# Ledger of designs, part 111: designed miniproteins, single chains

Each design is a single chain, and the fold is of that chain. pLDDT is the mean over its residues in the fold that is shown.

## One batch from the design tools (miniprotein)

Design m3879
Fold by ESMFold2-Fast:
Structure m3879 (fold): chain A 92 residues (1-92)
Amino acid sequence: MTREQLELEAEAALVIMHAALVKKYVEQNKDKIDPETYEKILKLVDEAIDLANEALRGVREGRITPEQAREMLEKARKLIDEAVKLLDEALK
């Protein structure tokens, strides 16, 4: 349990850090991105951060299983990947 908890905490921290960096980069380039794409990227990033935080909290509180937390972190990673693809396309 302890090792699995530490691994989940590390995974969640990396997801949150990646999402936060994407959000900062998007905000720095707001003038170069159309408003609809900007809003979509922010929504994806914010959802990813919320999922990662809930996965960590849920496991710590015993409300969700480690398997459920990993599913949430995988979903968060896919949201970040989508946000990055939209950002790359918008800046071309």
Scores: mean pLDDT 85

Design m3880
Fold by ESMFold2-Fast:
Structure m3880 (fold): chain A 64 residues (1-64)
Amino acid sequence: MPVTEAHVEAVRAALESLGLPVDGKATEETLAALQKRLDLGNRMADVDGDGVVGELTKAAIEAI
C-alpha cells in the first residue's frame, strides 16, 4: 500500500523529535528503538498511528 505524503512527514517529525536518524533508511536499530519507545507508552514512537512498528513504518521511513 503506498504511503501518503502526510504520513512520511509525520514519520520524519517523529524521528527528529526522538533524536533518531532522518536518512531514509529503515535500519533494524531505528525500528527497534521505535518499538521499544512504543512499548513504554511513548506515543511519539507510534509513527503509523496504529500502535505497531512494522512494514508501514519501514516503508514510510524509506520514502523520506
Scores: mean pLDDT 70

Design m3881
Fold by ESMFold2-Fast:
Structure m3881 (fold): chain A 66 residues (1-66)
Amino acid sequence: SEEARRLLIERARRIVEAAVKKLEEQGLKATGSVEVTDDELTVRVESEKVSLSHSVSIPEAVAELS
């Protein structure tokens, strides 16, 4: 559902923000992003010393609605 998708995105952004904050507490400059498509949710956190990227598959909405 669209609501479940929205909550998933919000949760992912919260996780990324927490990771960025933790890296900044260690004295690192960090950036984070969340990208969403019909097929994938991708989270990325980057700093001068660490680069992390993870993708999670999302079922296509059209297939689930059929």
Scores: mean pLDDT 72

Design m3882
Fold by ESMFold2-Fast:
Structure m3882 (fold): chain A 75 residues (1-75)
Amino acid sequence: IKLTDQQKALFRGLVYGELMGLRELLKSQGFSTDEIIEAIRERGRQLLELYKNNPDKRQVIEEVTEEVIELVREE
């Protein structure tokens, strides 16, 4: 299913919020940067499997997962 630009933006926000929420949770629990990055990669893989038949959503998940990982690594 092809997403509109508005639908892509909304979905991007949802994925970003979920992965950033996971980062904040794990950071609050004292997990290392490497452990947080691995958890975000794993969650990204789970989301890609869930949306395997939707290329627009898969692209958003891939882009946001790498964006959040880069953000975590730079801290």
Scores: mean pLDDT 85

Design m3883
Fold by ESMFold2-Fast:
Structure m3883 (fold): chain A 89 residues (1-89)
Amino acid sequence: SHMEEARREAERLREEMKKLREELVKNKRTVSPEETAELQMRLMKLELEANRDKELLEEAIKEAKEDPELPYAKELIEHAEKLLKELEE
């Protein structure tokens, strides 16, 4: 069943997010600022994929646009816009 496969995929995304959050907490004092930003970007992309809420995606795009100095802002905007487009199709 496609619904059971979707539930297993959502569970895998949640497990991957949990691992990335644990990695960020554990490594906060040992990784470079660039590595920390990369992990945060990956985590945010996974959170957007797991929730796929139109309001959440629009808010993420707005927040990233309001901080143009974020090294991953463009990647987050592009990812969130792709997810928004998929929701409207």
Scores: mean pLDDT 67

Design m3884
Fold by ESMFold2-Fast:
Structure m3884 (fold): chain A 85 residues (1-85)
Amino acid sequence: LEELKKRALTVADGAIRQVERALEFARKHGDEEAVRFFESALEKIREYKEGIEKATDPEEILKLTQEVLDVAAEVMRRYRELLAR
């Protein structure tokens, strides 16, 4: 359980850093819609991370980890679209 939680928190921390980079890019380019989207995504991942820290059930940890990955994937898709402009 502790190893599963440790891995999940590492995934969440990695996702937070990726979203922070996308957010910084959007801010530098004045893309207000992208900024709002990435700020919302960052808040969601932080909430999921807090959920992982409090979780005692392996199924809940896996579910929250998947939710982090899903949000991060959406952010990275949007970020790649911005970079391709």
Scores: mean pLDDT 86

Design m3885
Fold by ESMFold2-Fast:
Structure m3885 (fold): chain A 90 residues (1-90)
Amino acid sequence: MKTLVTVTVTMKESATEEQLQEILRRLEDLARSDPETLKVDVTQNSKHIGTLIVEAESKEAAEALAERLRAEADSDPYVEKVQVSIMELD
């Protein structure tokens, strides 16, 4: 079943807007590089908060992608918090 992955990145107060834009770009590129990714949407909510929404072909693909996106965001020293949710469509 098609499955949505929502990743919300919250940056440290000391982080710049450009650093948020850079991590969002890296996460978008990572999501788009996955052959099971159907759609990617990126929204900047504030100077320190951005959201990535990815539609994957299956729940298994979504779970694997969610772990990779979390790991990439967690590797960034300017990221304070990463929230990931997975929702099956239907």
Scores: mean pLDDT 86

Design m3886
Fold by ESMFold2-Fast:
Structure m3886 (fold): chain A 84 residues (1-84)
Amino acid sequence: MEKLSEEEFDLEVELALLQIEYAITKVAYQRGEDPAQIIADLQTLISRLEKLRERAKELGFEDLVKEATDLINDLKQQLAQLQA
């Protein structure tokens, strides 16, 4: 049974929390929240994910890099749809 390092565990938790924040933002948008607020929230999430991804790269956590990259791409696609 593999034990994650403290740093890997902390980054996994941060990624999970960012995924939850994104889910909340999508629900808020569906409920008619102000698009300007949604755009601001998505931009903040992208910035936080890019910092997490770079840290994961430095530490060699390839699975975290992939998960963060996939989520960044989803958020950027959503942001592009809102700005179109």
Scores: mean pLDDT 83

Design m3887
Fold by ESMFold2-Fast:
Structure m3887 (fold): chain A 80 residues (1-80)
Amino acid sequence: MIEKLKEMREKARKATPEEILDIVNELLKWAEKYLSPEDVELLRQAAEAFKEVIRYGSREEALRAFDALIDLAIKLLEKK
């Protein structure tokens, strides 16, 4: 489970901003399987907040925003 999140992080490091948005959608689908509905909603809200950074920011800003989103997903998973 956590291995999939680490895989997504590594995949994002080689991705364009558009491909990072696709990986964010994969992350939200992953969350629906492994997180509570309340935690999925929290992660979705965080993802939407980072969407503009991913689309309009630099590559470094996009990767930083994505790393923060993955870290949130890991924390929500470990909260159990």
Scores: mean pLDDT 78

Design m3888
Fold by ESMFold2-Fast:
Structure m3888 (fold): chain A 67 residues (1-67)
Amino acid sequence: MEKLEREINEALFTMALSVARRHLEAMKKSPRRDEDIQTLLRLAELAEKNGFEDIAEELRRVAKELE
């Protein structure tokens, strides 16, 4: 992985996690909570495949809080 590519991917996944945390309370009240959980789990899988295991674990934790 190129240094620039890695830095960009890290910023993108970090922003995605920040957005998920910011909207956590709204997602808990959503009738589409199950769909949001699936979206977060897919995003965590992509983060893990890109080598960002810590971010992936935090995304899975947010998904678990929605269960």
Scores: mean pLDDT 81

Design m3889
Fold by ESMFold2-Fast:
Structure m3889 (fold): chain A 76 residues (1-76)
Amino acid sequence: MSEEEAARAQEALAAGDLATVAEIVRRYARRLAEKFGDEKTAEALDIAAEDAAALGLDELAEALRRLAEELRARAA
């Protein structure tokens, strides 16, 4: 994520706006896939999910892992 997108995602999460968090995460994943391909994007999402989990952002971590699985399914 860009630093600005990450800040917006954190603000939305703090406000309980999970729909906005999901939108930001999917938009980020789409941009990464366009630049780096689905497999590399899935790897980046897994790393981001581990970081989110370490911060206690469990719902964000689950959303990131789900997107990584979707991208790997497309690459297979």
Scores: mean pLDDT 74

Design m3890
Fold by ESMFold2-Fast:
Structure m3890 (fold): chain A 109 residues (1-109)
Amino acid sequence: AAAEEEERRAELERALRQLELIARLEREGELERELALRAAALVILAVRRSLGEEAAERLLEHAAELFGVERETLERLAEEVERMSEEEKRELEEEILEKSRAAAEERAA
């Protein structure tokens, strides 16, 4: 249905914004490159589960360009992240949020 397609587009748009934020934080030195790439892989996996393979494929290509890495690097990291426990994934998400908050506080000061 058209409403379901609109919701899928909104979700993909949110994922793209998350990738752009992660790439910005990495460029500003707020996120270590390896952590930023794992964060990008986590976003790609979430989109793959929610929106399917085609949407994940588009996001993967965009992320590879944003981070200046080969597509195969992100695919390998996505496989590694998928094998993480739910606790390890939560710790990764918490670390990203902590770094994002620190960057926001520094800009507000």
Scores: mean pLDDT 77

Design m3891
Fold by ESMFold2-Fast:
Structure m3891 (fold): chain A 74 residues (1-74)
Amino acid sequence: SATSEALREFFEALAAKDVDAAVAAYRRLPDSYRPLVAGWLRELGAERGAAALEAATTEEQQVDAIARGVREIP
């Protein structure tokens, strides 16, 4: 499915530390995935990115949170 492909691309981007690719993949995920993505970022050690994504009220804030999360992962 389109969601499964976006998830694969998202995790590949996280592993590659590719902010632009991670943002592009995230934007293709359903809005219902936002809390799941925040949970995954937290599990991967991206606590600040996860918290920022949970607090985000605009799409721009979500994009900034994903970018922060990608850079934060060890």
Scores: mean pLDDT 89

Design m3892
Fold by ESMFold2-Fast:
Structure m3892 (fold): chain A 80 residues (1-80)
Amino acid sequence: SRVDQIIQGGFGGMDSARTPQQARSRVSAFMSYGSRTLSSDDFLQVMQRMDQHLQTFPSDMRQVGLDVINQQRQQQIQRQ
């Protein structure tokens, strides 16, 4: 599916991150792309799956990535 294709690309980008700032930048870019390409429901699904993927990362990179996702998720819910 289109959702799976977008997730595969985003996960590949995140797997190459080596610092918390790179993780933040890549999650932010992925979120921006997803929000422009997907419906709100599909975008929430993508955010949930990225959240799950980030659980496998070192704690500092995981926390920064999750913070970006959680802020975007809250904004999507509150502004719908």
Scores: mean pLDDT 76

Design m3893
Fold by ESMFold2-Fast:
Structure m3893 (fold): chain A 64 residues (1-64)
Amino acid sequence: SATEEAIAEVERVIEEKRDEPVEEVARAAGNKAVQLISRLGLSAEDAQRVAAATRRAIEEYRRA
């Protein structure tokens, strides 16, 4: 689905920026999530799923 593709793209941004400070990674991931939600025209429900997945991925990165 478009929602799952958006989540995968956000996770790719985090992987690409693995050596950067967590604050920069969080900013890049957040910006990508907002861009994808807008471009794909996701519903509020699906936008919330992307936002939740983005937050979880950033927390996972912080623990690594």
Scores: mean pLDDT 82

Design m3894
Fold by ESMFold2-Fast:
Structure m3894 (fold): chain A 82 residues (1-82)
Amino acid sequence: ALDEVVEAVENRDIEKLGELLRTVFGLSEKEAVTLVTVAGMAPAALYERLADLAEQMGHHETADRFRELAKREEARVAEWLA
């Protein structure tokens, strides 16, 4: 389930990402649209937000995985700017 969120972000599948944010994380339609927009502009910020949500739900291991994905995206941006 959570692996599908990562796959949707990597594939830039905004429609599937919005559906997963509503179905997996229980976000409202407005919240899902906001996070899909963030995913397009700053994938690292999306992963940090998803880590916070997973941690609030008690899924600490999943939260740590999202934080590692955020670091990976930050490293990718740094490499692109180099």
Scores: mean pLDDT 73

Design m3895
Fold by ESMFold2-Fast:
Structure m3895 (fold): chain A 64 residues (1-64)
Amino acid sequence: SPIGEQFLNKIKELLNNGSSVGEISKAIRELLEQARKQGVPQKEIFKMAEEAQQMLIEDSEKKL
């Protein structure tokens, strides 16, 4: 979905810009809450959350 694509692109941009894990996690929570309030289906919210979490895990592994 366009909202899901914008969300993941925002998270990727924050990761590429060297934002802290805390800042990225806060942004993820706030954006997911906004998406829920805008009526994005639960299935899409769940997928967005999983993809964002996977991106954070992969970024952390690159820093080991």
Scores: mean pLDDT 78

Design m3896
Fold by ESMFold2-Fast:
Structure m3896 (fold): chain A 84 residues (1-84)
Amino acid sequence: DIEKYRENLKKLTEEVEKKQAEIMERLRQNPGAALDELLEELGVDENTRETLKHLYETDPEQAARVLARLRLEKEGKKIDLKKV
């Protein structure tokens, strides 16, 4: 149902915003090292890593949002693997 889809999308958006805030705080405390640590934890490829570093320099809020989404997707994969 479209209402259930909208509710799930809203919850996902709230989770992304919460994770983005956590990432932004971590980046504020140690900008260089925190970004590198987050990218390493996510296991992204070199092209994605360079893109996110560039994005952080131009729009740190958007970079944090992308990082939050990638972290949640990685957590989602663990749940999907458990269902197999």
Scores: mean pLDDT 73

Design m3897
Fold by ESMFold2-Fast:
Structure m3897 (fold): chain A 76 residues (1-76)
Amino acid sequence: YEELLEEVRKKNAELREKNDGKKVVILVSKDTPKEKIEKLKKYFEELGIEPEIVEGDIPKEVVDEILKEIEELEKS
């Protein structure tokens, strides 16, 4: 779990640096609302990046942190 979260952050950071990102990994809980997953997926697809959804037993709080990171990226 911890390693997976760090890998996701590292990949997202690389995508930010390159501007020519090819794909991103989005870690979500199985209980995450479809609407939140769709929001994340749509955001990256609009950037021309292919999103990969990884489902696991992750609390919603972790998903919210990922959403916050995306909001910061979008603001940039």
Scores: mean pLDDT 63

Design m3898
Fold by ESMFold2-Fast:
Structure m3898 (fold): chain A 86 residues (1-86)
Amino acid sequence: SDEQEKARILATATVLLAGVQFFSDIARKKNSPKAPELDAILAEMRELYKKLKEAVKNGDIESAKKLLDEMQELSDRAQQLYLEAQ
């Protein structure tokens, strides 16, 4: 159902945002040179998450999926930076 698809999109976006928050937090605690770049990615993830929630609220599933894809790309970049930083 559309409601189940909305719930899955929101749940996935929430997990992606939480993961980037985790990478950023660990990088800061370790004084990683990648911490500023991870913080910038986190800020962008928060803006995308806000837009994604509005798209879901408005029933714009196509826009919500596009925003989720953008969040996935940023999450993948954050994970790479986290792994390279140790």
Scores: mean pLDDT 89

Design m3899
Fold by ESMFold2-Fast:
Structure m3899 (fold): chain A 94 residues (1-94)
Amino acid sequence: SALDELKAVLAEVLALVGEADAAAQARMQTLWEQMEAAYAAGDRRTAFALFVEFLGVVGEVARRLREQGRDDEAARLVALATRAFELWRKVHAA
């Protein structure tokens, strides 16, 4: 399902961020757990706000990776974040 694919992409993003920034990974893990709780409760607005915060952390990590000359890793994170946003829209297209 699109939801299962979204979860897989978010897990991959979390793992890649963890290789570069353990503190960012811990924050993103907390945001993902809060997103799942909001989603299960039917609170789409809160779930989306938390999803945006999750992608914001990815953007911060990607910018820092580029500043360090780690452009390939930054590009992978941005591509996965873009895919996650596309999948979010597909899951909530109704």
Scores: mean pLDDT 86

Design m3900
Fold by ESMFold2-Fast:
Structure m3900 (fold): chain A 87 residues (1-87)
Amino acid sequence: NPELLARLQELSELSEQLRDAYDAEDWQKVLELGEKLLEKIRETEAFIKSLPDSVLPEELKEQILQALRDAEIRVQELLEEAKKKLA
């Protein structure tokens, strides 16, 4: 599915940008990129849930959704750290 691949690629690129900002200790940029990444993760989750089993088998759908939930938790933790650093 080209749209699914494009969405996953965008998440990967945002994750790399977030990591680079974190390594640079640019906490304001970490907040901006992290919030954008959370939005894109949630949009991708909704997209995946809308796909029929004929396009994406249920087992693969559940595996990808679990990976996205785990990523969401990690990004939320980074956002809380960035907020603490800016306080």
Scores: mean pLDDT 87

Design m3901
Fold by ESMFold2-Fast:
Structure m3901 (fold): chain A 69 residues (1-69)
Amino acid sequence: SFDELLEKLEAEIDEIFADESLSVEEATERVNELIKEVMSTPGLSGVQRAAIAIRGAGRVFDYELAQRR
């Protein structure tokens, strides 16, 4: 389901941002590529692709904001 796809995306983003071997730049690049890959999932509507992009962008924003502290 779409909800399961979003849950999996969130979990994979969490794993990337928890990886201490990655720099902030490397982690954000990996998450952006992951968002792009998930948005390419066959059978998604335009609204579902937009929801993935918005959710992913929000997570990147929160991560970058946290790194400034």
Scores: mean pLDDT 84

Design m3902
Fold by ESMFold2-Fast:
Structure m3902 (fold): chain A 89 residues (1-89)
Amino acid sequence: MKERAERIKAELASLTPEQRARVVEELNKVDELFSKAGEAFEKKGDLDTVKRIIEELRKLAEEGSPLVRDYAEGKIDALEKYIEGKKKL
């Protein structure tokens, strides 16, 4: 987690203003989807919605820059672990 955040900061600092704006928009999209997945699971137990959002995150990871890919993959991993933990409780 900590290493990933520092890598993101370093890569953003190395980008042009235009490239940085695009990457920030894509990172914000990942955060929005992650938040929606968490709410769907916590409030409704809606695993189908969570699975759909994970597929959208995978698409963003596939189409995005390496930085966006690493960030999205981290959010997918966190969601999958959170769901697995709740299923065992």
Scores: mean pLDDT 75

Design m3903
Fold by ESMFold2-Fast:
Structure m3903 (fold): chain A 89 residues (1-89)
Amino acid sequence: SEELKKLAEEMIAKTREALAGVREYIATLPGLSEEQREAVAAALEQVEQAIANLEEAVKSGDEALIKEAIAQLQAAVGALQEVLRPIVP
């Protein structure tokens, strides 16, 4: 549906904006461990891959693929939030 496509496009835009903010914030933090930096980098890469998958699902026009890709993006964002929890105040 056009509503589902619009939701997906809004999620992509919001997630990209959030990723830019996360990258900027992490770049300003002194004292992050190597393990923390690697965990954040891996989580950011997973979110970017989920965005790419959602963009392809939207292009396909397949509602089931779009819904699955939205769920994957939500899971990737959740994983990033968990990694950031001990880092952000």
Scores: mean pLDDT 86

Design m3904
Fold by ESMFold2-Fast:
Order: sequence, then C-alpha cells, then structure tokens
Structure m3904 (fold): chain A 110 residues (1-110)
Amino acid sequence: SAAEAKARAMLADIEATAQEIIERAREIAAMPNPPEMELVKLRALVIALLGEVDLLVRYGQKHLDEATQKEVLERVIGLLERVAAELAPLDPGTAESLRRRIEELRELIA
C-alpha cells in the first residue's frame, strides 16, 4: 500500500542515520584522544535518529495495520540496539537513553 511504501521510506532514513552513527562511533573509538566536539556531534545525530523514530511511530499508529507496525518497529529496535552497543564504550549516558527508548518500543508492540 501507499502507507506501507511511506513507512518503508521512513525506515530507510532511520537505517541511513543509524549507519552514519555506527561509522562515526567506530572512527571515534579508533582515536587515542577523541575531541569532545566529535562526541557532541555524535549526540546530535542520535537526537536526529530518535526524531526520525518518533515520526515513524506516529505515522505507523495512524496508517499501518498492527502486523506491519510490529514488523517495522522490530526492525527499528534492532537498529537502535546496534547503535546503543557501539555508543556504550564512548557515551554510556546516551547509550542508556537509547536502551530506555528501545524498552518503550518493545512495550508498544507487545
């Protein structure tokens, strides 16, 4: 459906942002003395990612059937888990915020 196509496009944006965060986190982790500004920029990308997730959740609640919403959100949860794992050694506070959002999403599809 048109709604499913739009949700998959939104999911692709989330996947792209998550991949950028993972790549940047790995680059920072490889630095002997990472600049504080690189962590600030990484946190800004995480805020953008969570904004994209919130848009998809709201869109799904209005326009997708329960089965499609669950499928899409399970994929989002997997992406957020990967991002949280990569951030945990660099920014444990941001990783913890992501884990709380993951838990909220799991409850939403339970």
Scores: mean pLDDT 90

Design m3905
Fold by ESMFold2-Fast:
Formats: C-alpha cells, sequence, structure tokens
Structure m3905 (fold): chain A 85 residues (1-85)
C-alpha cells in the first residue's frame, strides 16, 4: 500500500540522516581513500534502504546490518587495491 511505502521511506530517511556521517567516517578510516569510502557508503545506503522494507527487522538491527556491510566492504576494497598494485 502507499501508506506502507511512505512509512518505509520515512524510516529509511530518518536512519540514513542519523547514521550516514558515522558510516562515511568509518569507511574513510578503513580505506584511507575518499572515493572508495563513498562507494562503500553507497552500498551501505542500499542495504539500509532494502532492509527498511523488512517489517521483521528493528531499527537497531537495520543500523547494525548497515555498519557491518560498511566495515566488510571497506576492508575488501583495501584487499582488492593491494592485489591491483
Amino acid sequence: SLEKMDEAFKRFQELWEKHRDELLKRAVEITGDEEEARGVVAWAELIMFAATFDDSLTDEQIIELARETADVLAKRYVELRKKRA
């Protein structure tokens, strides 16, 4: 329904605005590269957005999933960069 989509969008916007700066700072600290960090954060945003449509997940669980995604991907970007060098 339109009400459910509106609720999911609002939930996503509130969680994203609250946590995006934290996620970006963490990604920059791990990658040491602003471009790679922006890529990591874009993936975390997509995961958070998708998760907000899952009524079984709490806000805390969605935030934790986004943080875990950012940490894992940031570390993976560093590994891939080392293999390309």
Scores: mean pLDDT 86

Design m3906
Fold by ESMFold2-Fast:
Structure m3906 (fold): chain A 64 residues (1-64)
Amino acid sequence: MSAAQRQELIDFLVTELGLSREKAQRVLDVLEANPDITPRELAERSGISVAAARVALRKYRELT
């Protein structure tokens, strides 16, 4: 994923899901390390809801 795509994901998570920049960065770091992660596992590792994790995973897969 390019730097521009990383920035787009962070901005999306902050603006659309209301995450802090720290949580958005954690979501990105977890997704880059584990692209096949489930929404439940992403939620648990990032401290976000499963609903937010599903939206984040969809956006990440659209960018990759």
Scores: mean pLDDT 84

Design m3907
Fold by ESMFold2-Fast:
Structure m3907 (fold): chain A 92 residues (1-92)
Amino acid sequence: DEKLKEAVEKIIELLREKGLFELAELLEKYVKEYNKSLEQLKVSIESAIGILKAALDFQEELLKKGIASQSEIDELKEQIKLLEELKEILEE
């Protein structure tokens, strides 16, 4: 429990330092709500990764049509990367 909490807190701090405040708040809520069940936290993070990947695919299609911003795509990629790093920590 303690090592997991410390690892998650470090990721939340990293997200805030990168300006990803909404993702940091979402992760903080997941930690608080699902703190009793590591398995439920893992499932919630996996679902969040899936949603962000779908959003990324959609934004990349819009970029091909000159409608989307490259900065939004880059931000989504960074958010996905950070959640995948958290998932790896939780799988220990």
Scores: mean pLDDT 72

Design m3908
Fold by ESMFold2-Fast:
Structure m3908 (fold): chain A 89 residues (1-89)
Amino acid sequence: MDELGRRLLEAEVELAMEVMRRAVLLLRSSPEQRAAIEAATDPLVREAEELLRRAREALAAGDRETAEELLRRLEEVIRELREVIDALE
């Protein structure tokens, strides 16, 4: 696996872990808390999933420059998501 492909796989795993942490929080939350968690995290999860899909498509097409930029944005969104989830725990 090349370095960019490995970084993309690592980002996918990190995103999956944060989505799982979010799911656990939602399961343990009141309806009011659930609405607040969803409002704070849904946009970040949606953006991260779209960035991951686009980065994979760019890498598959051989557009390494676009894949690298999308991966960088994905890593930033995952970090933001982690910080939001940490604040909600």
Scores: mean pLDDT 88

Design m3909
Fold by ESMFold2-Fast:
Structure m3909 (fold): chain A 66 residues (1-66)
Amino acid sequence: ARAELERRALRLMVESGILDEAEARALLARLRTDEQVRSALRVAEMAREGAMTKEQARAALRAIAA
């Protein structure tokens, strides 16, 4: 479900240090499609694994939300 995807994305964003909880909630509220939420989740996972810097992850999340 979308709520579960958003909850997982929020948790990963906070755990990876990309965004705080308030910033993550605000970003997720701007996403319109499940595809955007899945893309945001993938970015957060890549940042958590160290495959992407925090700045690269923030830039990617802004692009997804645009």
Scores: mean pLDDT 83

Design m3910
Fold by ESMFold2-Fast:
Structure m3910 (fold): chain A 77 residues (1-77)
Amino acid sequence: SMDLEQKVYDIVKKLGDPFKSAVLSPHIRKLLSGEMSVEEFLSIIDTIPLIDKKTASDILVDLGLLTPEEAKKIAEE
């Protein structure tokens, strides 16, 4: 849906990095559609050297899937 693509774009543009945006866009799309869990997303990000846990947890807060407190605990691991 066009609305889904706009939501994906609005999240990834905050990264300020077109390469990180390209890498994360398909995963954020699956999170928004419900095709991917938070746990699966974090597992995938752990395999991507360009994306840290802080960036991943901030995206999950922006999506409303984590609270800022939950995101902080993940980023501090």
Scores: mean pLDDT 81

Design m3911
Fold by ESMFold2-Fast:
Structure m3911 (fold): chain A 91 residues (1-91)
Amino acid sequence: MSEEELKAKNEEAIAEIVREAERLGLIPKVIEAGVLAAEGMLAYFLGDSEKAKELFEKAIELIKEAAREGGLPEEVAEEAIKKLKEWIEKA
């Protein structure tokens, strides 16, 4: 798979998570977290594991804040956080 194809697949995976959150009420912190998660995945696949971990941690913090503010369902937040933690372990 080319680097371009890999980037496209990562963007699609992130977009699916964002679309599910959108149906339940899109808020700015959720969008920002999605962007950071996508950047983290790209950094991971480009070999920058340290940057990937930093970006995933920031995304997790924003998701926690969004859930605390009531803008994101707890179930959706928990699932997203678990997935991001898996990426941190891989990076």
Scores: mean pLDDT 75

Design m3912
Fold by ESMFold2-Fast:
Structure m3912 (fold): chain A 81 residues (1-81)
Amino acid sequence: SFPEEALKLDEELRKKLYEAVESLTGDELAKALTEIGVEAAKRGAGPVVLSIPGLLASLVARGKISQDQRDEVLAAVSKAA
């Protein structure tokens, strides 16, 4: 069974990701995604961490972040895992 605390953590982190994506762009978005992704990795929110590469690819395609910003976020999250 999936622990209720882990489900709540996943929901809280996904809400933070959604709010950052809706309200921020560029460096501010990359910074927010790095902070959320590092928190997810350190706290063991595996499904959230696994969703980050796909989210970042979508954000680059939409022009909300650069490829360099995507690579920086991925490197930081991977280091925290």
Scores: mean pLDDT 85

Design m3913
Fold by ESMFold2-Fast:
Structure m3913 (fold): chain A 77 residues (1-77)
Amino acid sequence: SKLDELLKKAEKEMEKVYEEGKKKKLSPQEIFEKLLEVYFKAVEEAKKAKLSLEELKEFNKRMRELIEKIEEEVLKK
């Protein structure tokens, strides 16, 4: 489905940002800024895809889970 394509793409891009940021020892702020760019791009793609109400609910749930998971790792001090 289009939802699965968008989520898979966003997950891969967020994973790459986190892994590369950790490897390069970027600040939590820099990593978070890059993650926000991925998130906003994914939201724009979801708008263009004209997802159903159920798909939008799932998209929001999954994106929130991804962001919260990465926030915990990035902001860990």
Scores: mean pLDDT 78

